# Designed miniproteins, single chains, continued (5): the designs that were tried, part 43

Each design is a single chain, and the fold is of that chain. pLDDT is the mean over its residues in the fold that is shown.

## One batch from the design tools (miniprotein)

Design m17470
Fold by ESMFold2-Fast:
Structure m17470 (fold): chain A 117 residues (1-117)
Amino acid sequence: RGLVEVTGPADELARLAYEHAVRSAKEAIEALEKGDFDKAVEYARNAMVAATASADAAGNPELRERAIKAGIKAVYAAQKGDFETAKKYLDELVRIAREAAEAAKGNTKPVTVLIPA
């Protein structure tokens, strides 16, 4: 699945990206439970992109770096079928995206981010 560039208010995009991170993380866990590791990897990558987008919308490079590191670990664990490790880092991606969305609240300055299609 593709990525799309979206331009809009930072607070709205950070929230949208957080919602995408939650959805993608849930889909990744479901795919892992079903033994569909290819789909789990796709959804884990989407969760990483979404958490990174939330951090970018918040203008927070430290959260961005944390999202990338957690995302790489989640994707690698999903590739191996390591449910517990994948879940741990998918949960961390959701926390990072939530923190970014909270930090961006009230910031209506336009930003451009990449979100999963």
Scores: mean pLDDT 89

Design m17471
Fold by ESMFold2-Fast:
Structure m17471 (fold): chain A 90 residues (1-90)
Amino acid sequence: AEEEELRLGAVKAVEAEYLRLKLREEGVTDREEMLKRFKELYEEVEKNPDVERALERLDYLEARLDELLDDPAEREAARRGLEELRRILE
């Protein structure tokens, strides 16, 4: 039971980071629009968690870390976080 909740949490975490990247790429700066899109994302993931898609998006995020984070220490922390999420999802 707890393992299933942990996997759902990991899917949400990956999807949230991917959405942050997409919002940044789209130039979305409106806080209300961002909050709405995150709420819609969490509702969709809770209804139908897609582990395979989350793993694909995890690969995409890992490949883009050097472009997304300007601090090397923050990049290494993010990489370790993504590795932890991968272990939960596998």
Scores: mean pLDDT 80

Design m17472
Fold by ESMFold2-Fast:
Order: sequence, then C-alpha cells, then structure tokens
Structure m17472 (fold): chain A 54 residues (1-54)
Amino acid sequence: SPAIKKQEAVAKLLKEKAKEYASKGTPDDLLLSGVFQIAADSEEFIVERMLEKE
C-alpha cells in the first residue's frame, strides 16, 4: 500500500541519518545517531504492523 511505501522511505532516511552522524564520531553525534536508529527501528515496527493489517 502507499502508506507502507512511505513508512519504508522514512525508515531508510532515518537509517541514513544514523550512519551520517555515527561517521562524525563526537559524543553528541553518536547520541544523535542512536536517536535516529531508534526512530528507524520504530518506523520498521510500524511497517510490520501495517503489513499484518493488509
């Protein structure tokens, strides 16, 4: 469904941001990387629940 594709795109963007901040290596950037990774995992969980309902 279009909603699933949108959530997958959001998860991908969040993972890319997590990798970007992880590469910078400062404590603040590593914290931000962790936040983006948690957000990506949350979006993947939402996608999984949407797939169960289609």
Scores: mean pLDDT 82

Design m17473
Fold by ESMFold2-Fast:
Structure m17473 (fold): chain A 100 residues (1-100)
Amino acid sequence: MKVAEITIDARGLSFEEARELAREAAERALEAVLEGAERIKLTIVADSAELADVAAGAFLETLEEGLEKNGYELEVVSSSQETLPDGKVVLTIELEVKKK
């Protein structure tokens, strides 16, 4: 089973910059799925939980739209959030992709 690993480093970014970076990451994830990836492991590093959630939301919305247009379905397998000693947040989301 092919797994695509996607990292979004949103540290020092505004909400709009994080959304744009997340959309670009989602396009790369979609390309990986079209090339045979069945799982996506998304890691987001951000200055706050809110910034991480904004990036995750933009990523998931963009990826889901692209997948639906190509006959795929997306399922969230797991989600976990950790706060680092410096107050930064790491959000990890594991996704499964299935062809409709």
Scores: mean pLDDT 87

Design m17474
Fold by ESMFold2-Fast:
Structure m17474 (fold): chain A 63 residues (1-63)
Amino acid sequence: TRREELLRQIETLEKLFEKAETDLVLKNLAQGADDLAERSEKLGDPETAKRARELRERIEKKL
């Protein structure tokens, strides 16, 4: 239920990151990944939280 929603959200953010062309889009995706990581931790989904943090790190490296 909520875990499936979190998985879909991280997959969507990862796909958007592949298509991201501008710093503004990358910064928006970084905020989304950070929010998703915090939500996933609070809901007891450490796997999705870790995946969201890994995405945030990749976004920061591209900036």
Scores: mean pLDDT 82

Design m17475
Fold by ESMFold2-Fast:
Structure m17475 (fold): chain A 129 residues (1-129)
Amino acid sequence: SKQMQDILLRLLQGFVMALEKLTEWLSEDEVLERFRAFVEKHAPSEVPLADELIDAIRNPEKYSKEEQYELFVKFLTGLIERTSLEIQQILLGILFQYHDLLDLKELSPEEQAMVDRVVAAMAAEREKQ
């Protein structure tokens, strides 16, 4: 859907800007290129899912809202398991922005498990300092 395309693009824009500490908005092509390069570098096993998510953004008419949502959640879950705590915190921020933009009141069990894992990792890191 066009609404999901706009939401996903906004979320990926925010993610790339946060990762690279950018202050200016990027074009759609620059966002998708940098996003794909990040996945290839940090989570190469997630590249096929990232490519499918990019296709869902570029061709929103091929995918239902539910299919785009499932792709996004699977992608976030996979990235969180394979990235640093700093990146995991950024990904959590992206998940909460996604929920806010869609007016989703509750996290799914998969999303809640992901949040719980990152929160536990953050708590463990603070105890070591």
Scores: mean pLDDT 74

Design m17476
Fold by ESMFold2-Fast:
Structure m17476 (fold): chain A 87 residues (1-87)
Amino acid sequence: MTEEDRRFLEEVGRANTYIVQAIETVERENRDPEKVQKFKEKLGQVMELLGQTGDLEKAKKMVQEMIEEFKDDEVITKALQEMLEKL
């Protein structure tokens, strides 16, 4: 249990770091405030899922679905792909 709890916290912390990096990159480089807001809301849902369940595979699936939703935006798609590779 203690070992599993430690792994859970480590994975969630690592994932949150990459999510924050993706948000910062998109906010800096993307000029569409509506897309940035939608992107942040979707990543907020991913962070909530990870915090509640630690389900990294489900989180990766949500990120893949976001890549499809934002496929017309190169900045968002690239940030999501880089985040997915690090997860």
Scores: mean pLDDT 78

Design m17477
Fold by ESMFold2-Fast:
Structure m17477 (fold): chain A 120 residues (1-120)
Amino acid sequence: SIFEKLLEELKELLEIVKEWLGEDSPVVKKLEELIEEIEKNKDDPKKFVESLTKFLELIGDVLQENPDLVSDEEKKEIAELMLELKYKMTELVKNKEPIEKIYEEAVEYLKKINEILKKA
């Protein structure tokens, strides 16, 4: 399903952060809790978008607090992708679009973010 693809992309991003900070990092534990919150809220578009937004914001904080992990150009590209995704998800919720469309946008943007981070 498209939701399973979304979970794969979120878990891939989590594994990247685990490599950077270690599995016992408080940030890693918070990201794991947010993935569980995303799964719990999968059928509620507003709560799903809220949970995924919290996840993206925490990733943004990790990148800001760890300047040597990726280049300034890559951080800017990721920040722009995160902002675009947040906007698109918010518009889809506002327009009462099916949640599957939100999943599709999230998968597309998370793949782009993960591709940038893997090259770093």
Scores: mean pLDDT 89

Design m17478
Fold by ESMFold2-Fast:
Structure m17478 (fold): chain A 78 residues (1-78)
Amino acid sequence: SAEEEEKKKHLRELLFEAGKHLGRGDVDGAIETLQKIKEEFPLSDEAVALIEKAQASKDRKEQIRLLTQALSILSKEL
């Protein structure tokens, strides 16, 4: 339906913004955007676990790796 396509478009736009934050090295901005996605959209348990693990990590390189994996999974689930 048109409403379902609008929701998919909004999710794609938020995923793109999260990717832009990561590309700039703005890990905190990427986490904030992905947390907004988690609150607004039903996500797989795997994607949620990766986002939560990234937020809990104190290693910037590990955060980037986990967030990149989460974005990949979410992009494929669209």
Scores: mean pLDDT 84

Design m17479
Fold by ESMFold2-Fast:
Structure m17479 (fold): chain A 77 residues (1-77)
Amino acid sequence: MEQELALRLVGLQMRVIAFETEVALGELPAEVALPAVERVRELLRQAEKALEAGDLERARALIDEAQAVIDELVAKA
């Protein structure tokens, strides 16, 4: 379970980098993408700390919330 959450965390971190790259290239509107990217980054920082503390339920909830923000951004963009 912990390994699964860690892999999900890394995957979401890579998606954040991809969205930032798309904004930098003018492929995604900064006014829509950057607030969502900033929120996801904060959620992933909290999830990483929860994983380090062994709080797997909190880590999962934060990762699920980050995924939801990304899914909403994809739907709007």
Scores: mean pLDDT 82

Design m17480
Fold by ESMFold2-Fast:
Structure m17480 (fold): chain A 95 residues (1-95)
Amino acid sequence: TSDAAFKEKFQSLPEPVQKAVLLVAELASKPENRGVPLSELVRRASEETGVPQSQITEALRRLGLVGDLTYDPSLSFEGEMLRRIGTLLTLELAL
């Protein structure tokens, strides 16, 4: 299943990067952060974890959590996707 493959990809990341990705997902899941650009959430996660923004962005791409960024003017759609995945990751890691 796609969820099992996603979990394996996530667990293959270095532990500091895993924590940064989970923080982005947590921030994206909060109601007050609706419509916040992905770049701002990544910046906040980078400051909190010490992981470079470029490594967090690369991890999100590898996990398929962001679309083709060649030209994407809508970061709100990415925020919604991260929120959904954040809920799933939090649920699965708590179990």
Scores: mean pLDDT 67

Design m17481
Fold by ESMFold2-Fast:
Structure m17481 (fold): chain A 87 residues (1-87)
Amino acid sequence: AVLTAEDLDAAQEAAMKAIREAGEKPDPTVARSAAGNAVAGILAGDREKARELAYQAMVDGGLSPEAARKAGEAMTDVAVEAARRHA
């Protein structure tokens, strides 16, 4: 399945929303990088790996573990839904 730019934008938006709800300032570059990692993991069939890679990218980008966990969950859910639409 080929994911669209719109699917990546949706995953990035979900992450940025979760970061704001956790009380932190979202970084679009960090969120986009994490979204790409989540999407790649889902396409490889490894949801846990996708979540781990998204979480790690956000922590490395300076987010707290709590915000990174919430954002990683939100963007992984969006990536799973996108992959299901393209399956």
Scores: mean pLDDT 78

Design m17482
Fold by ESMFold2-Fast:
Structure m17482 (fold): chain A 100 residues (1-100)
Amino acid sequence: SLEELFEEIEKLAEKYIEAIRNGDVKTAEKLNKEILKLIDEAIKIADEEIKEELEGIKEFLERVTEWVKKESDINRLKETADVVETLLKTAFEHLRKLLS
C-alpha cells in the first residue's frame, strides 16, 4: 500500500540522514538508490497530486546525494543532514495530509 511504502521510505530516510551526518558517503549513496526505488513504486500507485510531491522529493534527494559525494568537511555534512532531516519530515507530513 501507499502508506506502507511511505513508512519504508521514512525508515530508509532516517538511515540516509544518519549516514550523511557520520560522513558515510558510500552508505548514503546506496540508501539514496534504495529510497528512489521505493519512491518510483509509490509514484506508480499514487494520485497525481501525491505523484508531483514524490517527484519533488526524488529530485531533492538526487541533488543532495550528488552534493554529499563532493563534500569532505564533516561539519558541513552534519549541517546538511540536519537541513535534509527537517525538509524530509515536512514533506512526509504534507504527504500524509494528502492521504487523509
Scores: mean pLDDT 87

Design m17483
Fold by ESMFold2-Fast:
Structure m17483 (fold): chain A 75 residues (1-75)
Amino acid sequence: SVDELIEEANRLLEELLARIRAASISPAEAAAMLKRIQALTRQVMDALDLPDKAAAQARIEQLAAAALERTREAL
């Protein structure tokens, strides 16, 4: 269900943030987790049949790439 996808995405995001705070994650692991979060977000948007979801997805991917780069610079 959509609710299960949202819960999984939130769980992964919380785990990613906790690992970043603890300095217990590599850039490669962070990238893999972000990719999974992006995939779940895309599944939610597809299930909800949102208009302009392709443009929204591209923007989310751009923001995620920028966030990953900033995280790599901080580590």
Scores: mean pLDDT 71

Design m17484
Fold by ESMFold2-Fast:
Structure m17484 (fold): chain A 90 residues (1-90)
Amino acid sequence: AEAEKAAQLAADQAKIDGDVTALRNRLREIGEKYDPELAERHLAELDAAWASYQATVAADPQKAGLAGTILRMNLIAIEEAVREELRRRQ
């Protein structure tokens, strides 16, 4: 039971870590090709959201599911904000 819960938490953590890494790479590319200041702002927001998720899971693993949902909503919000701002410049 505990080993199964730990394995599931690790799998969920790995998936979320992958999603964060993918968005970080997209923001880095945007900074290199289009707007360094836009990328820097949203990278800071991403890092803050990721740190908040990690702190919540470390303090209370039972909140990992809720924390993961909040983080995913933050990732979507960042991606949409960047997409909208770049679209307005075209």
Scores: mean pLDDT 82

Design m17485
Fold by ESMFold2-Fast:
Structure m17485 (fold): chain A 75 residues (1-75)
Amino acid sequence: MSDEELLEQVFRIVALLAKRNPNASFDEIEQEVAAELRKAGYSDAQVQRALSLLRLANAGQSPQRTIVVDAETLA
């Protein structure tokens, strides 16, 4: 499993969680993402790696991934 595949799975989980909990803070989203990844069979190291990549992407300066920044999705 490459970090790229892991990050892609994380974005899918984030989108689902944002739809389910639109009022959730990013911190809460990170906690839920970690829990979902562990349920899916990812190791703790992979979960920590995924969260680091998610933070970078969510900063609005993702180097290779598109993040959901449009209010059209959340507001």
Scores: mean pLDDT 69

Design m17486
Fold by ESMFold2-Fast:
Structure m17486 (fold): chain A 100 residues (1-100)
Amino acid sequence: SEERAREAAEEGGRSAKEAGRRGEGAVGAAAAGISASGAAVQAAIEAGGDRESFERALRAGGEGANEMGLRASRAEGKEGVGEGAERGGEEAARRAAEGA
């Protein structure tokens, strides 16, 4: 549902942002990506009803987390790491919830 996707995206963004704040530069971006992946998995579990939907959600969330984590890791200094991490977490969680 749209509401579940929104809630999952918001939680994913929060988790990624907090992880990014604990590290700087590439290390912060990597930690944020790991947190986003975890949030995506949780969203997939909550959204998935049957095995096929669950597997689809997990794949979508994982792909989103990897893509946005990679983008965040390319950010220079403070210029985008925190924002990239938040966006990556939101996107990963949203894809996971919508994939179910």
Scores: mean pLDDT 64

Design m17487
Fold by ESMFold2-Fast:
Structure m17487 (fold): chain A 80 residues (1-80)
Amino acid sequence: MEDFQKVLNAKDGHQAAVDYLETLREHGGDPEVMEKRKEEAIEAVRNAKSLSEFEEAIDKFKGIENKTEVKKVLVEAFER
């Protein structure tokens, strides 16, 4: 996916992960129930200070297709 390549090639992988999740938030789901949960998850990703916090924040984000692969890509970018 184009967004995955953007995250992998980003100088700031943490910021690229936040930007990717913001894009997913805008694109789908139930706007009333899922929006608040997506927003909370994105803020948790943005404020993550460790890999463990970053992974936990991603796990809270609902509506990610192929979540296992997406999480792997985002984690690899964060570790850069």
Scores: mean pLDDT 65

Design m17488
Fold by ESMFold2-Fast:
Structure m17488 (fold): chain A 88 residues (1-88)
Amino acid sequence: MVEEARKKIEPIAEETAENMGEEDVKALLAALRALETAAPADFAAAAEALYEELLKEPPVRLSREEKLELARRVAELLLERQVELAKA
């Protein structure tokens, strides 16, 4: 159920956003890109490679609202992936 999924995502996204430092921003951006572009089997390798590239870049400064949206989007995609795996 979408409503129940949102109730689970929102607390995780808020907690993540409140505790998100500069390295965490880069890690979540890498995870988001990997979740959107990589096959499930390749996710860990893709996320790691993207994170290493982002570490070479200057710090990414996000507002509280941008951090919350990033955390929410990553949590949403991770939950969708877990639901699909559970159906198999």
Scores: mean pLDDT 73

Design m17489
Fold by ESMFold2-Fast:
Structure m17489 (fold): chain A 73 residues (1-73)
Amino acid sequence: MEEKLKELIEKGIEAARAGDSETAVRYFKEAIEVAEKLGAPQDVIDALRMAQYAAEKGDFDLAVKYAEAALKS
């Protein structure tokens, strides 16, 4: 995985684990933008979108699960 994309996803996970919805959503949005520019697989982009949505809803466990799935792709 590209270093910048990985870093943004990891920062999003850290924010989600801290319960910081605003910061987690921001990092996941930035990760999606980077993933789209890099032509990342659709499953990675979809996982990041689900992580963002979960973080917006305050479901931090689900947000971390989707973000970790994106890292493993």
Scores: mean pLDDT 86

Design m17490
Fold by ESMFold2-Fast:
Structure m17490 (fold): chain A 85 residues (1-85)
Amino acid sequence: GQEADVYAYPERLPAKKVEYETRVELVPREDLEGAIQRRLDDLLQRGRELYDERGDQVSLVRIEVSPADDPSLVRITTTLAIHTP
């Protein structure tokens, strides 16, 4: 049977191309929640634009928060996948 009504990111689109993009940002610890929210908002907007222009699908693979060398800062690493149809 086929199910079509579960919208998760595609677990794998094997047919064409998948590109991974990683972004790293240093942010003040107090701004962490806002920085994560901005990245999610950017991902949603970018996903819509890529879908509208090229039919590409964008999925969030991970967001990682890690200590930076400066203890007042944290490192945010965002990895996304772009699936070309």
Scores: mean pLDDT 73

Design m17491
Fold by ESMFold2-Fast:
Structure m17491 (fold): chain A 69 residues (1-69)
Amino acid sequence: SDEDIQDFLDFQQTYADGGDVDSTGEQLRQRTEQGRQEYLQNRQQAEAELQALGRRTQEQNDLLSKLTE
């Protein structure tokens, strides 16, 4: 659910920040943002792979249908 995703992101931000780390705040914020962008990219990549697998399966099913006609 969206709540589970939000909790995961909040957990990662808290973990990366170490709670009360002020001395490296700006660099840590940049790293956290970069990590979030990588997460979003990996998620989009996974979705693209699932779509590609779906297409591959459909092509195989079409081939099988032609062979059984």
Scores: mean pLDDT 67

Design m17492
Fold by ESMFold2-Fast:
Structure m17492 (fold): chain A 74 residues (1-74)
Amino acid sequence: SAVDEALAEIRAILEAHGVPAEDIEGIIRGIRTAVDSGDPALVATMARIVAQWLRERGVPEEVIARVEALILGM
């Protein structure tokens, strides 16, 4: 599915930037839960939470913007 492809891309990006596997699984689970709710406000909230979490850990802003775009495009 388009959602599974986007989640796989997010996983690859986070792995490439040194995010630990357990944190990636938590992020993916959170995104999937928000998307499965069918509520675009929850998807937007999850995108903001993930972006802030990555920013606090020094992930480059261009990478964060790419991850946000993938989440919001689901």
Scores: mean pLDDT 90

Design m17493
Fold by ESMFold2-Fast:
Structure m17493 (fold): chain A 67 residues (1-67)
Amino acid sequence: MLIQEVPLLDTDGDGVVTYEELRAALTRDHGLSDEEVEALFRELDKDGDGRITRAELEEAFGQTLPT
């Protein structure tokens, strides 16, 4: 379950998930393609800074899974 994997995505423990961390986890565990991970990252990265907060991931995966 993605919500239970959020702590595993944040390898630095700073509450921020980078594109590389998200890509590694989702391609390994969920069989997503690089294109699918990029699309998901674009939806979650509202600020366009290349970083997703843990709160954004918890909100997205706690309520509904992004497509």
Scores: mean pLDDT 62

Design m17494
Fold by ESMFold2-Fast:
Structure m17494 (fold): chain A 104 residues (1-104)
Amino acid sequence: KEELAEKVRELGRKVGLEEEGELIAEAILSMKLSEIELDLARAMARLAKYVLGLDEDGQTLLEAALLLRIEYKKYELVTKAIKAVIEGKLEEALRLLAEAVKEA
């Protein structure tokens, strides 16, 4: 989860959403998820990258969104974030994931 958190931070800095990226990264690092849940989210994000043609940044945000859905059950905001990732709207996805974390 440390690798995923750093990728989210880097993406936030890259798109001018450093605060949102940092908030999501800290949430990922604080999650008390099992290794199985972490591995499943990563496998699902990798599969979605292959099936939906997502880039590496899209895969990163989808993995983060899946973990937030598992941990916090914030279905509405996380579903909107997943749609934004699929549509290539990475800035919107970062804002939605940060909002989900703030509501937790």
Scores: mean pLDDT 80

Design m17495
Fold by ESMFold2-Fast:
Structure m17495 (fold): chain A 101 residues (1-101)
Amino acid sequence: SKQDYIDYVKKRYPEVFDYLVEKTKPKNDDELLKIGEAIELASLVYSIGGNAKDAEVFARNDPQADPELIPLVAASAALLGGDKETADKYVEKYIEEKKRK
């Protein structure tokens, strides 16, 4: 279920998940799923030594990706690296993209 996936990501990456939830204020489960997807993609890039910029490029290379996902993946990678300042900048970009819908 959607809830099982959300619970899985929150258990695996609690600090990153909770930070993004606090900063983005998700209104529904679809926005929580988007955060989960972003964290998992970012963790892949981070695991090979990538930073937020690498994660942004990685997310942009998927032509089927939701444009909202790109800044969330970059923010997640920044948080995995402990860079809250860079993460906040990408969270602002995510909020701007979300307001277009």
Scores: mean pLDDT 84

Design m17496
Fold by ESMFold2-Fast:
Structure m17496 (fold): chain A 82 residues (1-82)
Amino acid sequence: SPALEQLEQLLNQLEQQMQDLLAADLPASVKIAQANQLVQDTLNTILNDLNRIPPSLLPQILQRINDIYNDFLQQLAAQVAA
């Protein structure tokens, strides 16, 4: 499905954007604010195309976004502790 391919690309872009944000020379508070905006933008994009995505996949998609965000938070915490 083209919608599923777009979804996978979007999730891969989110993951890459989170890694780029971690590498940026910015205060942790700014990184968190920008990460929250990236998650919101990703969710809004998914919701606009949701009628082409099988409803059975929605929990998996939400879990993947949550995993990406939590990984970002763990890596950020490690950076500020160093």
Scores: mean pLDDT 85

Design m17497
Fold by ESMFold2-Fast:
Structure m17497 (fold): chain A 76 residues (1-76)
Amino acid sequence: LSPEEAFRIAVGAAMEAVNEGLKEGLSVEEIAQRARDLATKRLLDLGYSPEEAEAAGRFAEGVARMVAEAIRTYDL
């Protein structure tokens, strides 16, 4: 497992959280939290260290927050 693979998983988790969270009517912060939890769990399940999993989770949280805020702000 590589940093590139961790990045890909984190981005996937962020986009999944945004798509499903918006359909459920979740807030931006709820979507961001879901993205963090999803990315962190997926990396831990794959054998990444807790430190790497948490870093990827924080990255996914940030991406999901930005994307969800943009969609809400620009009515996309």
Scores: mean pLDDT 86

Design m17498
Fold by ESMFold2-Fast:
Structure m17498 (fold): chain A 58 residues (1-58)
Amino acid sequence: SLDEAARAGAAGALALQEGGRDEEARKYATMSGDALRAGDAEKGREIGLEGLRLGEAL
């Protein structure tokens, strides 16, 4: 859903920001937002989850 995609996008951007990857956080936030505005929930979720994977510390 768009709500789940929005939460994934926010989580991904936050994880990147917390990891000190501020430029990538902005990039992923923008890409996720663009997908959500286009109504593409699957694309938005995919972008969010990729950002989260890149930003997460093990």
Scores: mean pLDDT 78

Design m17499
Fold by ESMFold2-Fast:
Formats: sequence, structure tokens, C-alpha cells
Structure m17499 (fold): chain A 77 residues (1-77)
Amino acid sequence: LAQEVVDELIAKVRALSSGPAPSQEAIDEMILDAEEVAANAEAVLRELAAQEPLITNESSRELMDLVRRFLEEVLKR
């Protein structure tokens, strides 16, 4: 469950950042979807932060970093 939420956030960040500046419609849709995921991800990030010292997998650390960056961007918009 927690990992699935993180994976969805990463997929949305990659989709948003990989193309040219998206249309306002596309941005608005992603913001609405991201806000729903972000509300869950806040709780997930708090759990992941508590577990961070126990996470030795570099991929998992990259996922946590990407999720934190994405949440920060969503909170600004």
C-alpha cells in the first residue's frame, strides 16, 4: 500500500517533468490527482521517514527523495 502510493507519485512527477510545459488543463488534472495521492503520501512519508535509517536499498531512498520533492511541489500549487 505505502509503496504503491509512492510509485504513483513518482510516475506523475516523471510524466510532468519529461515533456514540454504542459497545458493548464493537464496541470489542473494532475494537481487534483496529486492532491488525493499527496494526502495519503503525507502519512506514508512520515512512516518512511521513521523507517529511513533501516532502509539500505538505494532505490528505496531515491523513491523517498522523489516523493518528498513531488509533495513539496504540489503543496506550492
Scores: mean pLDDT 58

Design m17500
Fold by ESMFold2-Fast:
Parts: sequence; structure tokens; C-alpha cells
Structure m17500 (fold): chain A 70 residues (1-70)
Amino acid sequence: SLREKIADVVISTAKEKMSPEKYEEVKKLVDEALTSDDAEFWSLVLTILSTFSDEVQVETTRRIAEVLAS
């Protein structure tokens, strides 16, 4: 599903760009977001992204936009 693709992008970018501790935190939050309804999922994803450093937020957003354009 689209939600699973977006979740994978967020998790994989966190694994690549963040410390193991921050990666595990992001993974937990994304897993929780996946159990929510559609509106809450997108709100939670945007909230998670807003906690990232500017560089990681820009890169994650770019990768998400690529998935959405597919």
C-alpha cells in the first residue's frame, strides 16, 4: 500500500542518516502511525518528519515526493 511505501522510506532514511538510538525511536513512531486511520497516519508522519534535522527532513521529504509521483 502507499502507506507502507511511505513508512518504508521514512524508516530506511532514518536507518541511513541517524544514530541507532534515533532510528529505533523513529521506527517505533512509524509503526504506531501505521496502526492509525488514514488522516491520523498522515498527521503523525508530518509530525515525525518535523522532529528531523533540516538535512534529513529535506531528503526524507524528497524521497516521499518521489513515491507519491509514482
Scores: mean pLDDT 83

Design m17501
Fold by ESMFold2-Fast:
Structure m17501 (fold): chain A 68 residues (1-68)
Amino acid sequence: GLSEELEERLIRLITEVSGASEATARAALEAVRKLPKNPSLEEIRKVAKEFGFSEESAEVLYLAHLEG
C-alpha cells in the first residue's frame, strides 16, 4: 500500500485536478482500489465519471492505483 504521505499527496493532486472535495477524492481512490488487480484504464475512467471527474483526473487515479 501507499505511505500516508504519498496517499495525502495523491488526494491533493486529485482535488486540484478535479476540483472535488478531499472526501470525494478519498472515496474515488478507495473505489479504484476495490477494482480487480490490474484494472484497465477504461474501468478507472468509468469510476472517474461516476464521481464527475475529467479524463485527466482518471489518469491520476490510474497512476495512483499502479503505485498502490
Scores: mean pLDDT 72

Design m17502
Fold by ESMFold2-Fast:
Structure m17502 (fold): chain A 54 residues (1-54)
Amino acid sequence: SVIDQLVEQALNSTDPIEIEVQIGVLEIRRVVNGRPQEIDESIQRLEDRLLELK
């Protein structure tokens, strides 16, 4: 899906802003569509990636 492609792109990014923007987009989708496990997993992976860049 487009979301999976965007998550993969952000996970390979070295730009913290790009990663933070993707987390924000997923958080909005999580609220609107409920809390599917796949979205929570993607958010966690992006947060872990962001931590690596600190």
Scores: mean pLDDT 77

Design m17503
Fold by ESMFold2-Fast:
Structure m17503 (fold): chain A 72 residues (1-72)
Amino acid sequence: MMSPLEANLAAAGAVIGGAEGNEALGRRQADKLVAGGYATEEQARRMVEAAARGDGEAGAKAARESLEHGGL
């Protein structure tokens, strides 16, 4: 099971990867949240896509909601 630290790092990596145009990194980190039970596939996709389009606030919000779903 994914630790709270690993979940936080994966969420940060998904948003940062998207924002920097490294979608492969962003999607890989978001997939870790899905595998760990912290996000649905839809939440993971929205997190990366929001950051990639320059909507860092929406990306950060999606990441936070995913972590809250996992109990963080």
Scores: mean pLDDT 75

